# Ledger of designs, part 89: designed miniproteins, single chains

Each design is a single chain, and the fold is of that chain. pLDDT is the mean over its residues in the fold that is shown.

## One batch from the design tools (miniprotein)

Design m3108
Fold by ESMFold2-Fast:
Structure m3108 (fold): chain A 68 residues (1-68)
Amino acid sequence: SEEELETIQELTKYGSELAKKMLEAKKEGDEEKTKKYQEIVDKVEKAAEGSFEAVKEAAKEAKKAVEE
């Protein structure tokens, strides 16, 4: 569906931005920030094996982490 396509596109977009922020945190030696981003990445990976509801929630968490 259109909603499913949009959700996948958002997940891909914010997932990429999270990866960039995680790499930057690692370069800065910020262990707490690195762990925070890694936990969200792990949730995104788990959601890919779950229901569409889980995917939508993972996309929301990724978006919030990128915007903060």
Scores: mean pLDDT 76

Design m3109
Fold by ESMFold2-Fast:
Structure m3109 (fold): chain A 82 residues (1-82)
Amino acid sequence: HMSTSKATLDFAFLLHMARIGLLPEEVAKALLDFYRVVNDDSASQEEIDAARKKLLEAAQKELTPWFVERVKAAVDEVIKER
C-alpha cells in the first residue's frame, strides 16, 4: 500500500546515496543488503533483524551519532510499512 511518509522518503534517499558512492562502503553494502531482505516477501523476521543489526553496526562505526539515529528511524519505518 502506498504511504508517503518522510521516513520512507529518507530511506529512498539513503539507498540513492549508497548506490552513487556517497556512503562509506560498509554502510552502503549493509543498506543494500537490508533493502534486498526487507523487500523479499519470503524473508523471515530473523533475517530482517539480522540485516538491520548489520546495518546499524556498520553505521555506528562509520557515521556520526545523529546520522545513526536517522538511519535507525528510516529502517524501522520501512520495516513497519512493508
Scores: mean pLDDT 76

Design m3110
Fold by ESMFold2-Fast:
Structure m3110 (fold): chain A 100 residues (1-100)
Amino acid sequence: TSSLFKEIEERVQEPVENKDWERVAEIFEEFARKAEERGDLALAYYFLAVSYALKGKVEEATEYLKRTVRLLAEKLGAPQEDVDAALARVPGIAEELAAA
């Protein structure tokens, strides 16, 4: 049973070796569409956030990561304090992804 994450890992191997971050971003965009088609909006927004971060678009990456956190928090019934703490970390995570 192949997971989406294993499929992504295999697909990005050659572009990562070649430092082709534009191609890695395109692959994450493709998988975001697959996640959206399956009705998993939180996963779709996460993959879009990674794609934007790899393109150096930290502001867009931050927005999509915040959307992911909010959708997951709603699904899990997370306390507002935990949601606020997670959202406060999102800009730092987006910057770290853009630096990778």
Scores: mean pLDDT 80

Design m3111
Fold by ESMFold2-Fast:
Structure m3111 (fold): chain A 81 residues (1-81)
Amino acid sequence: MELTPLELKALGVLMAEGPVTRDQLAERLGVSKEEVDAIIDRLEAKGLVKRTGSGEDERYEIVPGKAAEAMQAALERLAAA
């Protein structure tokens, strides 16, 4: 599973502060809201993050276990590279 540094940082924010809004995640990552959409779409496709709520109440939340497993795998690949 390919996890970019931004995706790893997003998972870290969600684990520490989640559930969070798109605006909060954009601020924490230092990226545009459009970049957050792309990051969340990739993480959701990987089963690491889910969207909850609707409209202004929409939040992003980690999938317990799966996010930690992917983060550990990404850190191991960084250490090996």
Scores: mean pLDDT 74

Design m3112
Fold by ESMFold2-Fast:
Structure m3112 (fold): chain A 55 residues (1-55)
Amino acid sequence: VHLPTLEEFQALLLEASRLSEAEAVALIRAWGREHDWPEHVVETLVALVRDRHAR
């Protein structure tokens, strides 16, 4: 189990901000699987991105 580094988190959020909500969610889930992030971290990032797209 790996936690995202600050650099990974910033890169992911930057990429996600340029995508549609659905694409951003798919990207976060893909990165979580590839980098072995725990599910609760992935779901937290998904919720954060969805909140940002709503604003």
Scores: mean pLDDT 76

Design m3113
Fold by ESMFold2-Fast:
Structure m3113 (fold): chain A 74 residues (1-74)
Amino acid sequence: KYLEEAEKYLMEAMRSKDDKEAFELILKALEYISKIDKEIGEKALEKAKKGSVAEAGHIALEALIEVSKKVKEE
């Protein structure tokens, strides 16, 4: 549920040619990641806000992979 929403927003961010739109979509993906694991999501969100849009995208992708692994392990 939340994992699918996070993936959707991150994919939309990767397709966006507008840095502002991409950043907003990355933040939405991170909010859904925070609903899966608050610590992982909040740490990623803090780091994403300090860097470029490209860095934020990479951080969000890493956080998504980490929470995805945790969800499968339960």
Scores: mean pLDDT 80

Design m3114
Fold by ESMFold2-Fast:
Structure m3114 (fold): chain A 99 residues (1-99)
Amino acid sequence: SIDESFEKDKDASIEAARESLKEARKAVEEGNISKAASYLSSAMLLLSLAEMGGAEESEVKELLREISEVNRLLAEQPSLTPEQKALSQELAERYEKKA
């Protein structure tokens, strides 16, 4: 049925978002800004797709908090420009409000 396909896609998007966030955190800890930004962007997109697919609120809220936290950690990196830090802080606040 149509419903079965949407349920499968939601779960896959949630799992992929969690994996991307784990890699983003590791990249932030390593000071690899480009890698951290890439994985964080992937996690944000995957969560948006999961939300559109009707993913469960509890899982969405968990990932919103994680995205906020990783953006805060990224904003603390001394190698970021003021503009990059401001963007990361804005994303952290935005995702915190949604959670």
Scores: mean pLDDT 82

Design m3115
Fold by ESMFold2-Fast:
Structure m3115 (fold): chain A 72 residues (1-72)
Amino acid sequence: SKVEEGKKLAEEGGKKALEGYEKRDLELAQEGSEKFAEGGNLLVEAGEEELAKEIKEKYSEEMNKLDEERLS
C-alpha cells in the first residue's frame, strides 16, 4: 500500500540522510533526503498526515542532536 511504501521510504531516507550528514557524505545525504521527501509525500497523498508528521519529527530531532554536537 502507499502507506507502507511511504513509511518505509521515509524511514530509510531519514536514516540515510542522517548518516550522510554525520559523515559529510553529500551524495548519501542527498539520496536520503530525496527518499525521505518521497516517502513523506506518499503518506500525505494516502491521507496519513499524522504519520508523516511523526516520522518527520523523529528524524528532525536526530538531526538537531547532530547539529548541536557539531556546533559545540
Scores: mean pLDDT 79

Design m3116
Fold by ESMFold2-Fast:
Structure m3116 (fold): chain A 82 residues (1-82)
Amino acid sequence: DKEKKEKLTEKLQELIAELVEILDSLNIESQKKIIKLIEEKLNKEFPERVSEGGEKELTPEIEEKVNKIIDEIKKILEELEK
């Protein structure tokens, strides 16, 4: 179904945008940790986007939010491969 795949693609773009906003808020060291986590969980090349970094350190709350976003992205990618 083309419409279903289009909606999944839109949701994927929104999740990636949210993940990028979180990355941009984090300091450089925290950004690198999250990028590595994305690569390990998705087993795919993540478009390399390291900004100058924000001032936020990676907290358990941010890490949990990032993990949830990555898990949702993984589910959508698996659905799109079908």
Scores: mean pLDDT 74

Design m3117
Fold by ESMFold2-Fast:
Structure m3117 (fold): chain A 87 residues (1-87)
Amino acid sequence: DLYEKIKAGDDEAITELAQRVAAGDEEAIRLFVKVLRDPSVSLETKLKLVEALNAAIPPEKRSQLIARVAKVGNITLEEAVRLLGLL
């Protein structure tokens, strides 16, 4: 279970999720939103995930990713900007 590995701070699982989100994978985007909103996930793990995502996505694609995260994650654009704006 990718979610349990991420909660445990597994660096490979964090990198896998970030790469899948960068590719626009809907299941990965839903899990990404769930992880960032989960109070039982450490701040360190959340920061690693956001950093890994930024490393995986070119800056010029960031706006497109924010819009897709909002749509697929069923959240507002404002919420998507906040979740990704930890940078």
Scores: mean pLDDT 82

Design m3118
Fold by ESMFold2-Fast:
Structure m3118 (fold): chain A 107 residues (1-107)
Amino acid sequence: GPTLEQGERLLRLLKEAAEKGVRSGPEYRITVIEDPKENKTYIVVYNTGEGRAQLFVPSPDGSLELVKTMSREEMDKFLEEQKKKGYKIKEAWLSTEDLSRLFEEAR
């Protein structure tokens, strides 16, 4: 798996893109969910062409762990549940090239 440093760098880059509301392509929606009470961050990466989402959470060691793969409907339900909890939700839309660049920068 990725090293701790690679995971932390990738998380930072994804959070920055969502905070800035980057809109570089339609291929990937990156959703950053923050629980202000527990200081927890969740990342959802949705591939629009495949209709599939992957949920990542920081592990106890700080790396990014894939928790589950979701359909679009499961993702929409998950995001709605997080909104009802009062979690902060921000998003970026990235091209395949831009998402690949973020993974390369995280190496």
Scores: mean pLDDT 80

Design m3119
Fold by ESMFold2-Fast:
Structure m3119 (fold): chain A 80 residues (1-80)
Amino acid sequence: SDRIREFIKNATYGLHTEQLSDTEQIVVLKVKAADGPGYAAFRLEFDEDGYSTVLEMLTEGSGTLADGTPVTFVPSFRRP
């Protein structure tokens, strides 16, 4: 959904989480790269038993973490 993309767009560099509801959250890791930001982003839903399901996963680009660790994000799928 567009919710995960807007969260990625507005996130600062680093690891961020946002609670969307009692059952839904977004997690984003955003890193600095020469050609623009790299990111890995997940939208998660929790059922009444507390089990999480990945509803969306978006990844793009490459860069380095704050500790200097290099990362490469590969294109990923979105669950229907």
Scores: mean pLDDT 70

Design m3120
Fold by ESMFold2-Fast:
Structure m3120 (fold): chain A 60 residues (1-60)
Amino acid sequence: MATAAIRASRPLSDAERQAVNRAAKALGVGTSISVAQGQAIAAAVEAAFPDLTLTVVPAA
């Protein structure tokens, strides 16, 4: 199974961190995320914060 990590182009603000956590909770994310879940979280957060770029990378 491929797990993923989300990397931000810059340090996240409190509001951006809360948005990531809310998106993850809405998707039912457990202790690890898949690439597809990471992409969905990144898209949702980037829609709310268009100056932020999130990169989803496979976690080894």
Scores: mean pLDDT 76

Design m3121
Fold by ESMFold2-Fast:
Structure m3121 (fold): chain A 106 residues (1-106)
Amino acid sequence: SMIEELVEAVLASDLERIKEIARRIVEEGKLSNELLLEIGRAVADALGLPHSVLDDRTIPYKWAVEGGLISLGKKEYADAISGLMSVLVRAGKLPMADAFLEGLLG
């Protein structure tokens, strides 16, 4: 499903595909903390990072929340999104983190 597609896009460094998949998650009404956490775990596994990185809140949480999650009524997903962002940033994939967030926010 979308988790496997996103992992493949991350491994291919396909920023446009990452953004498209994130947008589809929102547009198809599939956005949930459960899905975001499963995505985070799958991406961490694919990048060779421990799942404990998903709990890292030292990556700037502010821009994920202030960049549109609150304005879109999606603040409840902020922690799970921040966890996924932490995985991508720790893997040196900051542009992928930005692409995913842009897709979620529109």
Scores: mean pLDDT 77

Design m3122
Fold by ESMFold2-Fast:
Structure m3122 (fold): chain A 76 residues (1-76)
Amino acid sequence: SRREVLEAVARRVLEAARALGDERAVEYAQKSLEALRAGDLETAARYLEQALRELSRVDGAVAFEILLEASRLQEE
């Protein structure tokens, strides 16, 4: 489901952002997960987009890998 894909991607972004010390990406990923718990998929997707943009600024290769993983999850 879209919720499961968003949750998996948000958790992956959070883990990568923490490892890289990207506090901004951590904040947005946490807000995305909070929105998912509240059932607000639209808000969750917007925060996840912001988290990925911040992560891409720090490490574009990691951000690309996460987007590739997300694409595979959407095909299931």
Scores: mean pLDDT 84

Design m3123
Fold by ESMFold2-Fast:
Structure m3123 (fold): chain A 89 residues (1-89)
Amino acid sequence: DERDALLLQDSLGRTALHVAAERGSAEGVRRILERAEAIDPEIARELLLARDKEGRTAYQLAVEAGHEEAAEVLREYAERLGIPLELLE
């Protein structure tokens, strides 16, 4: 199931969105969120709100790593989906 694959967490509690954000792949972040929204906007919301084992969202990982473009894509999708940015911090 593509939904299950998108929400799958690795040994550090990271989803594919976390990994793309940590690597600074703005294109990867956008592609993952576009795919999630195409299946169900709720999956995109769950991905944005998902926290790793250290309690970090994909947005926090992008910001901490200095990946401005990836962080911007994450902010754009949060706004579109009605997620307050404070829920990602």
Scores: mean pLDDT 84

Design m3124
Fold by ESMFold2-Fast:
Formats: C-alpha cells, structure tokens, sequence
Structure m3124 (fold): chain A 74 residues (1-74)
C-alpha cells in the first residue's frame, strides 16, 4: 500500500541520516524525512485511522530523537 511504501522510504532516509558524517547533509535529509512523515500522516488522516496515526507519531518522535543525538555528535 501507499502507507507501507512511505513507511519504507522513511526508514531508508532515517538509516541514511544515522550513517551521515556531514551536518549539512543531515539537515537536508531531516527535511526529506519530515516531508515523507507528513505525507504518511496525511494518508492516515484521509483513512480516519487515528490509532495508526498515534502509533506513527510516537514512532516518528523516537526517530527524531535519534536524529538529534546524531547531529549533536557531529
């Protein structure tokens, strides 16, 4: 499904961010991560699937915390 494809893209971008060594590239990829996250949230809202939306927000928040830690280590 589109939601599953977006989830896989988000996971790929997140993994790339955690492997980056350049601060500017981390910021660029973080913008891409947020754009994909917004698209997935909109898809879940369109379906009225608030249970999956809440779970997704928690998942995305944990990934953002990992990105923050990665950026601060560079």
Amino acid sequence: SRAEELREEIERVHKRILEETDKEEVLKLTREFLALARRLAEELIRRGDFASLAEFVEWATRMLEEIKEKYEEL
Scores: mean pLDDT 88

Design m3125
Fold by ESMFold2-Fast:
Formats: C-alpha cells, structure tokens, sequence
Structure m3125 (fold): chain A 100 residues (1-100)
C-alpha cells in the first residue's frame, strides 16, 4: 500500500496516539454496545492535547484502514478497535456540540 508522505505522517501520528492511550482504551469493556463504549471513551478524548484532538477530528475511516494495513497482523484487530473507538467517540461529541 503506497501512501503519500503526508498520509504516512498522519497514519504514524494516529498510531502513536493509540499506543500512548492504549492502557486507557483497553480498560473500556469490549462487551458493551458501540455507543456505550464511545460514551466510556469520552474522558479519554477530552484529556487529549489540542493537537491530538485535531488529529482525531481530521481522521477518516480510510486513515484507520491505512493504519491497520501498516500494523503487524497480530495487532491489527486491537489497533482497528481502538482507532475506531476514538473516531466514534469524536463523532458522538460532535453531535452533542451541534445539539448544544
């Protein structure tokens, strides 16, 4: 999979964010619904730096697919779950801001 230099930088920044927050993300109950997990991840997302919050806001599903493709096979499922959870939590917070 050939990424542009800018896409590679964005994917690497997303990988670093997931790794940095891995313990907090892993503490979320995986048996809960997607909505309940996104709600549980709100404190994690709110605790991010402004640069990390901007990164998550600008992350697309395609960026997650690229991150997973660049991840070793043994870590792909966990990386996908954590990245998708962050994206889903940002989408939830965006909807709440639009309704405020």
Amino acid sequence: MELSPEEKERVERLRALVERRRAELAAIDPTKSALERAQAAVPILEALSEEEKELVRNTTPEDIDKLVAATPPEDQAETYEFASLLLGTEALLRRQREQA
Scores: mean pLDDT 78

Design m3126
Fold by ESMFold2-Fast:
Structure m3126 (fold): chain A 65 residues (1-65)
Amino acid sequence: SAGIEAAEREIVRLYLEGRISVEQANAIGKHLRLYEKGEISEEELKAAIRSILPEDLAEQIIAAL
């Protein structure tokens, strides 16, 4: 979906800028895939992103979604 693609683009951008680690990028990517498959809810996805990243970066990715 367009929202998932926008979130992934934001993750790549933050990684290339050195603002998140490869481990953080991969962890969020895994949760985006689970959400896309309908295996987790939007609330579970947002909670996962907020647990992986600092608040400012988490909300930036969530806003792109």
Scores: mean pLDDT 88

Design m3127
Fold by ESMFold2-Fast:
Structure m3127 (fold): chain A 97 residues (1-97)
Amino acid sequence: LTEEQERDVKLALIEIAAAVGDSDTAIKLAKELEPTFTPEELRRIAEALEVSADKQAERGDLENAIKAYETAAELYERAGDHDFAQRLRQKAEELRR
């Protein structure tokens, strides 16, 4: 695989890991690629992590849900979506109560 193809595979793996609720793997891979993300990639990964966090919260996996919301908020903030970032930080705070 070329470096670009390897990156595309990792991006797909982040979305798959998030979709199955494996937020630890999704977060790890996202942080590895984060400095290279475009704004649209940041939003796409943030959305996937938010969906993962919602599923984890519903299952009572609050610790992993909080981590996923916080990471998604950070990615939205880097994409310039401050309102989405604030909303996710609020969701994480509610789970700590």
Scores: mean pLDDT 81

Design m3128
Fold by ESMFold2-Fast:
Structure m3128 (fold): chain A 96 residues (1-96)
Amino acid sequence: MIDEKEVRTALIEIAVAVGNPDLAIKLIEEMRKEGFELDAVEYLNLGRAYYLKGDYEKAIEAFEKAVRLAEEQGNTSLLEDARKFLEEARKKYEEK
């Protein structure tokens, strides 16, 4: 079955990958407004988008949420990625 949430997640991931963090944030906020439950992947991409904008405080919040949800889901690969991004965002925040 085509999962609308999965399509939206793919678009968000593409937006981050091409360096358009504002589009990624907009797409995630549209998902929230439409009542979609955000999982670890959405929060990981939200954190990456804020990191690209230099908003390290919001990036940290999003990555902490991604870590928690990835642990709940048992997604070890995404958990490792989220932890790595969280450490990088924390280092950037401490440097400012």
Scores: mean pLDDT 84

Design m3129
Fold by ESMFold2-Fast:
Structure m3129 (fold): chain A 65 residues (1-65)
Amino acid sequence: MTTQQYQETIDKLLTLSEEEKRELIELARKGDFEKASEFIYKKTGVRLTGDEVRSIADYLELELS
């Protein structure tokens, strides 16, 4: 994935509801990266690796804190 595609994915995820963001964070916390990746793919059209899912979940958790 390019840096531009990663940034576009984050921008799309920031438009999600707080409830959807929290669901994504909980999936990543449980280590269910496959479900988290599918959730992101369904919402953004971009498939992330487990490491990218964790990074985005950490960012969203900080945003919601």
Scores: mean pLDDT 78

Design m3130
Fold by ESMFold2-Fast:
Structure m3130 (fold): chain A 96 residues (1-96)
Amino acid sequence: DREKLVELLTELAGKRDALNSSPELAELLEKLPEEEVLEAAVEAARSSEAKDLNGAAVEAVFIEKDEETAKKILEELRKQGVPEERLEALEKRFKE
């Protein structure tokens, strides 16, 4: 469920190989509604002071979701007061 997705996104942050090869993460991203996935990604991103964790949360959602979902996450983070410089770094990482 959503809480388990938040835990996995937090645990896998900064670990590119583990994030791409996690069957539990893939299953949760496929199983959960888009709204719950967005909420989990935003919550995981906010729980960390590290840019890498925020980037991992966006990347994790995107491996099973479209570009529009990633844009919605960035917009929600902006509304919740995440600094624009941090959001710009996440968007740049996503585009690379």
Scores: mean pLDDT 60

Design m3131
Fold by ESMFold2-Fast:
Structure m3131 (fold): chain A 71 residues (1-71)
Amino acid sequence: VEELLEAFKKEVERDEKAAKESGITFPPRKKVELTDEQVEEMARMLIGREPTPEEREALRKFVDEYYEKQK
């Protein structure tokens, strides 16, 4: 459970660390609602399988909180 969420968190942390080391700031992002298709595609890309309903909900919640912190 939450394998997709952990993989996504690692990817975000890696990108943020690389940006910090390079002194590059990412352009501000608008909040994006993830569709079921986008969540499934991310799961296949990050962990090689379809997400469980629990992982799908956890990912959406994480993304929502992430963008909320960016405002």
Scores: mean pLDDT 66

Design m3132
Fold by ESMFold2-Fast:
Structure m3132 (fold): chain A 111 residues (1-111)
Amino acid sequence: GGAAAAEGGGRAGEYGEEGYRKAKTKEGSFWAGAGGGVAATSMGMGSTVAKVGGEEGLKGAAENAELGAESARRGAELAREAGSEEAARGAERAAREAEEGARKAREAAEA
């Protein structure tokens, strides 16, 4: 219901901001954290929108997840250039999860 949607939205926003905050701390982690945070936030927002908006929400969830995946991939590349393999792996995982979420959301919207 409305309480769960509000909690999910707030959590997603804080998660993205926290990722960005962590990214500012170290060079390698900087971009990986930002990319991963955006991907996680996009998935969180997408889930919230899907629960509230039904069919329309599922389309929004897919779009947000795809944007998050692109950001996470860029973050992973930059982290790898900076020599942070662990941060790069985290961002790559977030990107894959976001893409899978987008695909599932699209399938559900057309069901």
Scores: mean pLDDT 59

Design m3133
Fold by ESMFold2-Fast:
Structure m3133 (fold): chain A 66 residues (1-66)
Amino acid sequence: MSLEQRAAELARRLGAVPGVASATARVEDGVLVADLTWEPGASDEGQQAAADLVVQALRELGQAPE
């Protein structure tokens, strides 16, 4: 439930990154998975921004409130 909502939110955030043509996220076996398609001529800057967003989302997903 919460993982599915986080997958949808991650897809939205990734889709907003410059140079990303499409972004999807799903939950497989309780693990958040993201797939990205780059725009033709997308720069490394967009790839780095998307990677950072994925890392942050995974940290949030792994760090439950105590």
Scores: mean pLDDT 69

Design m3134
Fold by ESMFold2-Fast:
Structure m3134 (fold): chain A 95 residues (1-95)
Amino acid sequence: MKKAKEQMIEIALETGKRMREVVDEGVRNKIPLEEVEKRLNEIVEEGEKQMQEIVDKYSKSEEEKKELEQFKDILINSLRGQKGLLLGIYRLMMS
């Protein structure tokens, strides 16, 4: 459980970093908002998939699976919030 949660946190941190990198490059290269939004959505989906693989690998019971899935949901909701903030900033910077 602890190792699974630590790996999920590492995935969440890397996912957030990748989203920030896409936004930074988008601003420099004047990439359209729609394209940046699509890439951020793909990055969050990739992160969720990686976290689900951790859930599946470490779950030995239905109780453990439920606990890890709830932890995944918290991290994914945090990443969705970060995505929303980054898109808001991107709109302001590209105006």
Scores: mean pLDDT 89

Design m3135
Fold by ESMFold2-Fast:
Structure m3135 (fold): chain A 62 residues (1-62)
Amino acid sequence: MDAEELKRKAIEGALKSGGPAGGAAAAHELVQLGLGTREGMLAATKAKDAKEAAEAVRKGLI
């Protein structure tokens, strides 16, 4: 699978899931794949809505 497609899908999924939980899950998966940072994961879990979580994931990408 393409790394860029995985990043895009994770961010889009976080936005469409309607909550920070989606962003946290996406960030966790990206960290395991070596495409995300712990910083992004932490920011996503602190987000209060899906948009904020998606932005945190996006900024935490490697």
Scores: mean pLDDT 68

Design m3136
Fold by ESMFold2-Fast:
Structure m3136 (fold): chain A 74 residues (1-74)
Amino acid sequence: ELTPEEKRILRAALERAAADGSDTVPVETLIREIQHLTGLSEEEARRYVEKLLKALGIEGSDTIPVAEALALLA
């Protein structure tokens, strides 16, 4: 389950990644935004995204649905 800290970081990164108004965000883009915000390694940032995908029920997806993810992270 996502911690409040993980939700806060994921929400901030997702808002940055989707700033262009995209309905979906590539997993690799979200990883880069998490790294930019936190200074975490790629491996650590990927773990955050994997937790989000699991919570959304889309483990192994290459893309994240923005509206659904933001609703989960609220």
Scores: mean pLDDT 86

Design m3137
Fold by ESMFold2-Fast:
Structure m3137 (fold): chain A 86 residues (1-86)
Amino acid sequence: SAADLRERIDALVDKANELDLSALNDSSVPKELRHEIIMESAEAATLHIALSVKIRYGTLTPADMARLEARAAALDARLAQLQAQA
């Protein structure tokens, strides 16, 4: 559901922000890894905005849901890889 996807994306935003903050406070984390974490934080924020706008204006289609769910799943996988490398 849209509510389940919203909770999932909110959790990804929180996870990306925690990784970003952790990496900024750890000078041993390579610059390239910090850059990737920042970019994934931006993707999480983009997904949150896209879903929120579509819910607010009643424009959320099943195709939009499928695309956002796929992007959220891909982001979750990438954040897990980045967390393992940090």
Scores: mean pLDDT 86

Design m3138
Fold by ESMFold2-Fast:
Structure m3138 (fold): chain A 83 residues (1-83)
Amino acid sequence: SMEERRETLIEIVRRLKEASELAKKILETDEDLSEEEIKRLEEELQELDEKAKEFTEEKIPKEEILEALREAGLLDVAERLEK
């Protein structure tokens, strides 16, 4: 259904935003990530990969994904994908 597709898309975008925010924090600190932080990041990326596979199966248009990324404030990610 359209509701389920929107919910999945929003969740993927939220997780991408969390990953982007974590990456920015790493760049702003001169300390290495702890083993615990690395493991959490790996888990988040794995969940993103799982959600992305659902989109491949549903054949969601690239344009819809780009719009969702822009709405979430992930403009840099959207620009890279639109290239």
Scores: mean pLDDT 65

Design m3139
Fold by ESMFold2-Fast:
Structure m3139 (fold): chain A 91 residues (1-91)
Amino acid sequence: SMAENRKKGEELLEEFLERLRAAKTQEEYDEIVKEFAEKLKELPEEEAKRVLREAVERGARIEIEKLEAAGAPAEELERLRAELEAALARA
């Protein structure tokens, strides 16, 4: 059903974002992305597109927050935030 697919999409998205927040190594990121891509294939096309769009936006914000926590320079963080805002404005 559409409602079941929506719930599965939301659960997949939240799981992806939580795992992304916890990841500390490139290997962990690669595994998270690979598993997410495989799970995304199990959703209907329109739901998969929605989940992917939100994953890109919210995932990018998490990565910027992690870079800030890791001590990235303020100039780099501002540039990344501006690039994300510009990308979202073009979508």
Scores: mean pLDDT 82

Design m3140
Fold by ESMFold2-Fast:
Order: sequence, then C-alpha cells, then structure tokens
Structure m3140 (fold): chain A 59 residues (1-59)
Amino acid sequence: SPKEKMEEYKKKAEESKDPLEQARFYGLAARYAIEAGDVEKAKEFMEKATKYMEEYSKQ
C-alpha cells in the first residue's frame, strides 16, 4: 500500500548516511505520503529532501 511504501522509504532515508540517497528516499516517501492522503507528512518529507539535497550540493 502507499502507506507501507512511505514507511519503507522513510526508513531507508533514516538508515542512509549519503545526503543524495537521503534526499531521494525522502522524496519517494513524500510521493507515497500524497498517495496515502497524508499531506502533512508529504510536506515534512519534501522539506527533508530539500535539506539533504542542499547538503549534497555543498560537497
């Protein structure tokens, strides 16, 4: 289900140490949060994806 996929990608983002991987996984978690109808979690995941992409850009 979208909710299960959201939690799967959230966990992958939390377990990663690579900012690019964290950004990608949070972006996927946000997509599945939208599909699950959880707009607030989607916003939180998108903000995290943006933050980690900014960290990647500084490398």
Scores: mean pLDDT 85

Design m3141
Fold by ESMFold2-Fast:
Structure m3141 (fold): chain A 79 residues (1-79)
Amino acid sequence: SVEEAVQQVFAALAETQKRIAAMIKEKGKIDLAELIALIEELIARLKELLPHLSPDEQAKLEHFIKVLEEEKKTLAAQL
């Protein structure tokens, strides 16, 4: 359902945030390569959810995915 897909989007975001926080706690810093891998995994998960959303929610999520893809490019340029 659309409601279930929306809940899965928020769950994916929350899990990614938790993994980033764990990385900082364990390593005392952001591991840039690991952060890029987490963003790639998040983008893939969000793309799988796109077909299950309403058109308005799809447009919002597509915009957010583009923002994540540009952030990934910026981070990769720093490697």
Scores: mean pLDDT 84

Design m3142
Fold by ESMFold2-Fast:
Structure m3142 (fold): chain A 61 residues (1-61)
Amino acid sequence: AKEVTFKAPDIWSEEEQKEFIDGVNNRVIHLPKGVGVEEAQRIAKIIANGDKIVKVELVKV
């Protein structure tokens, strides 16, 4: 399984980041704020492949 970093909008709180990582790694679908259909599909692929999210990286614009 691959370890992956998920890039997310800078509106995510640290609690939302932790819940997202824990949820996806336990194969529970959790869609926080700003997750669009393309990002949801990436999450589905991570779960299907047995990959693990190791951190969330916030993108500032």
Scores: mean pLDDT 67

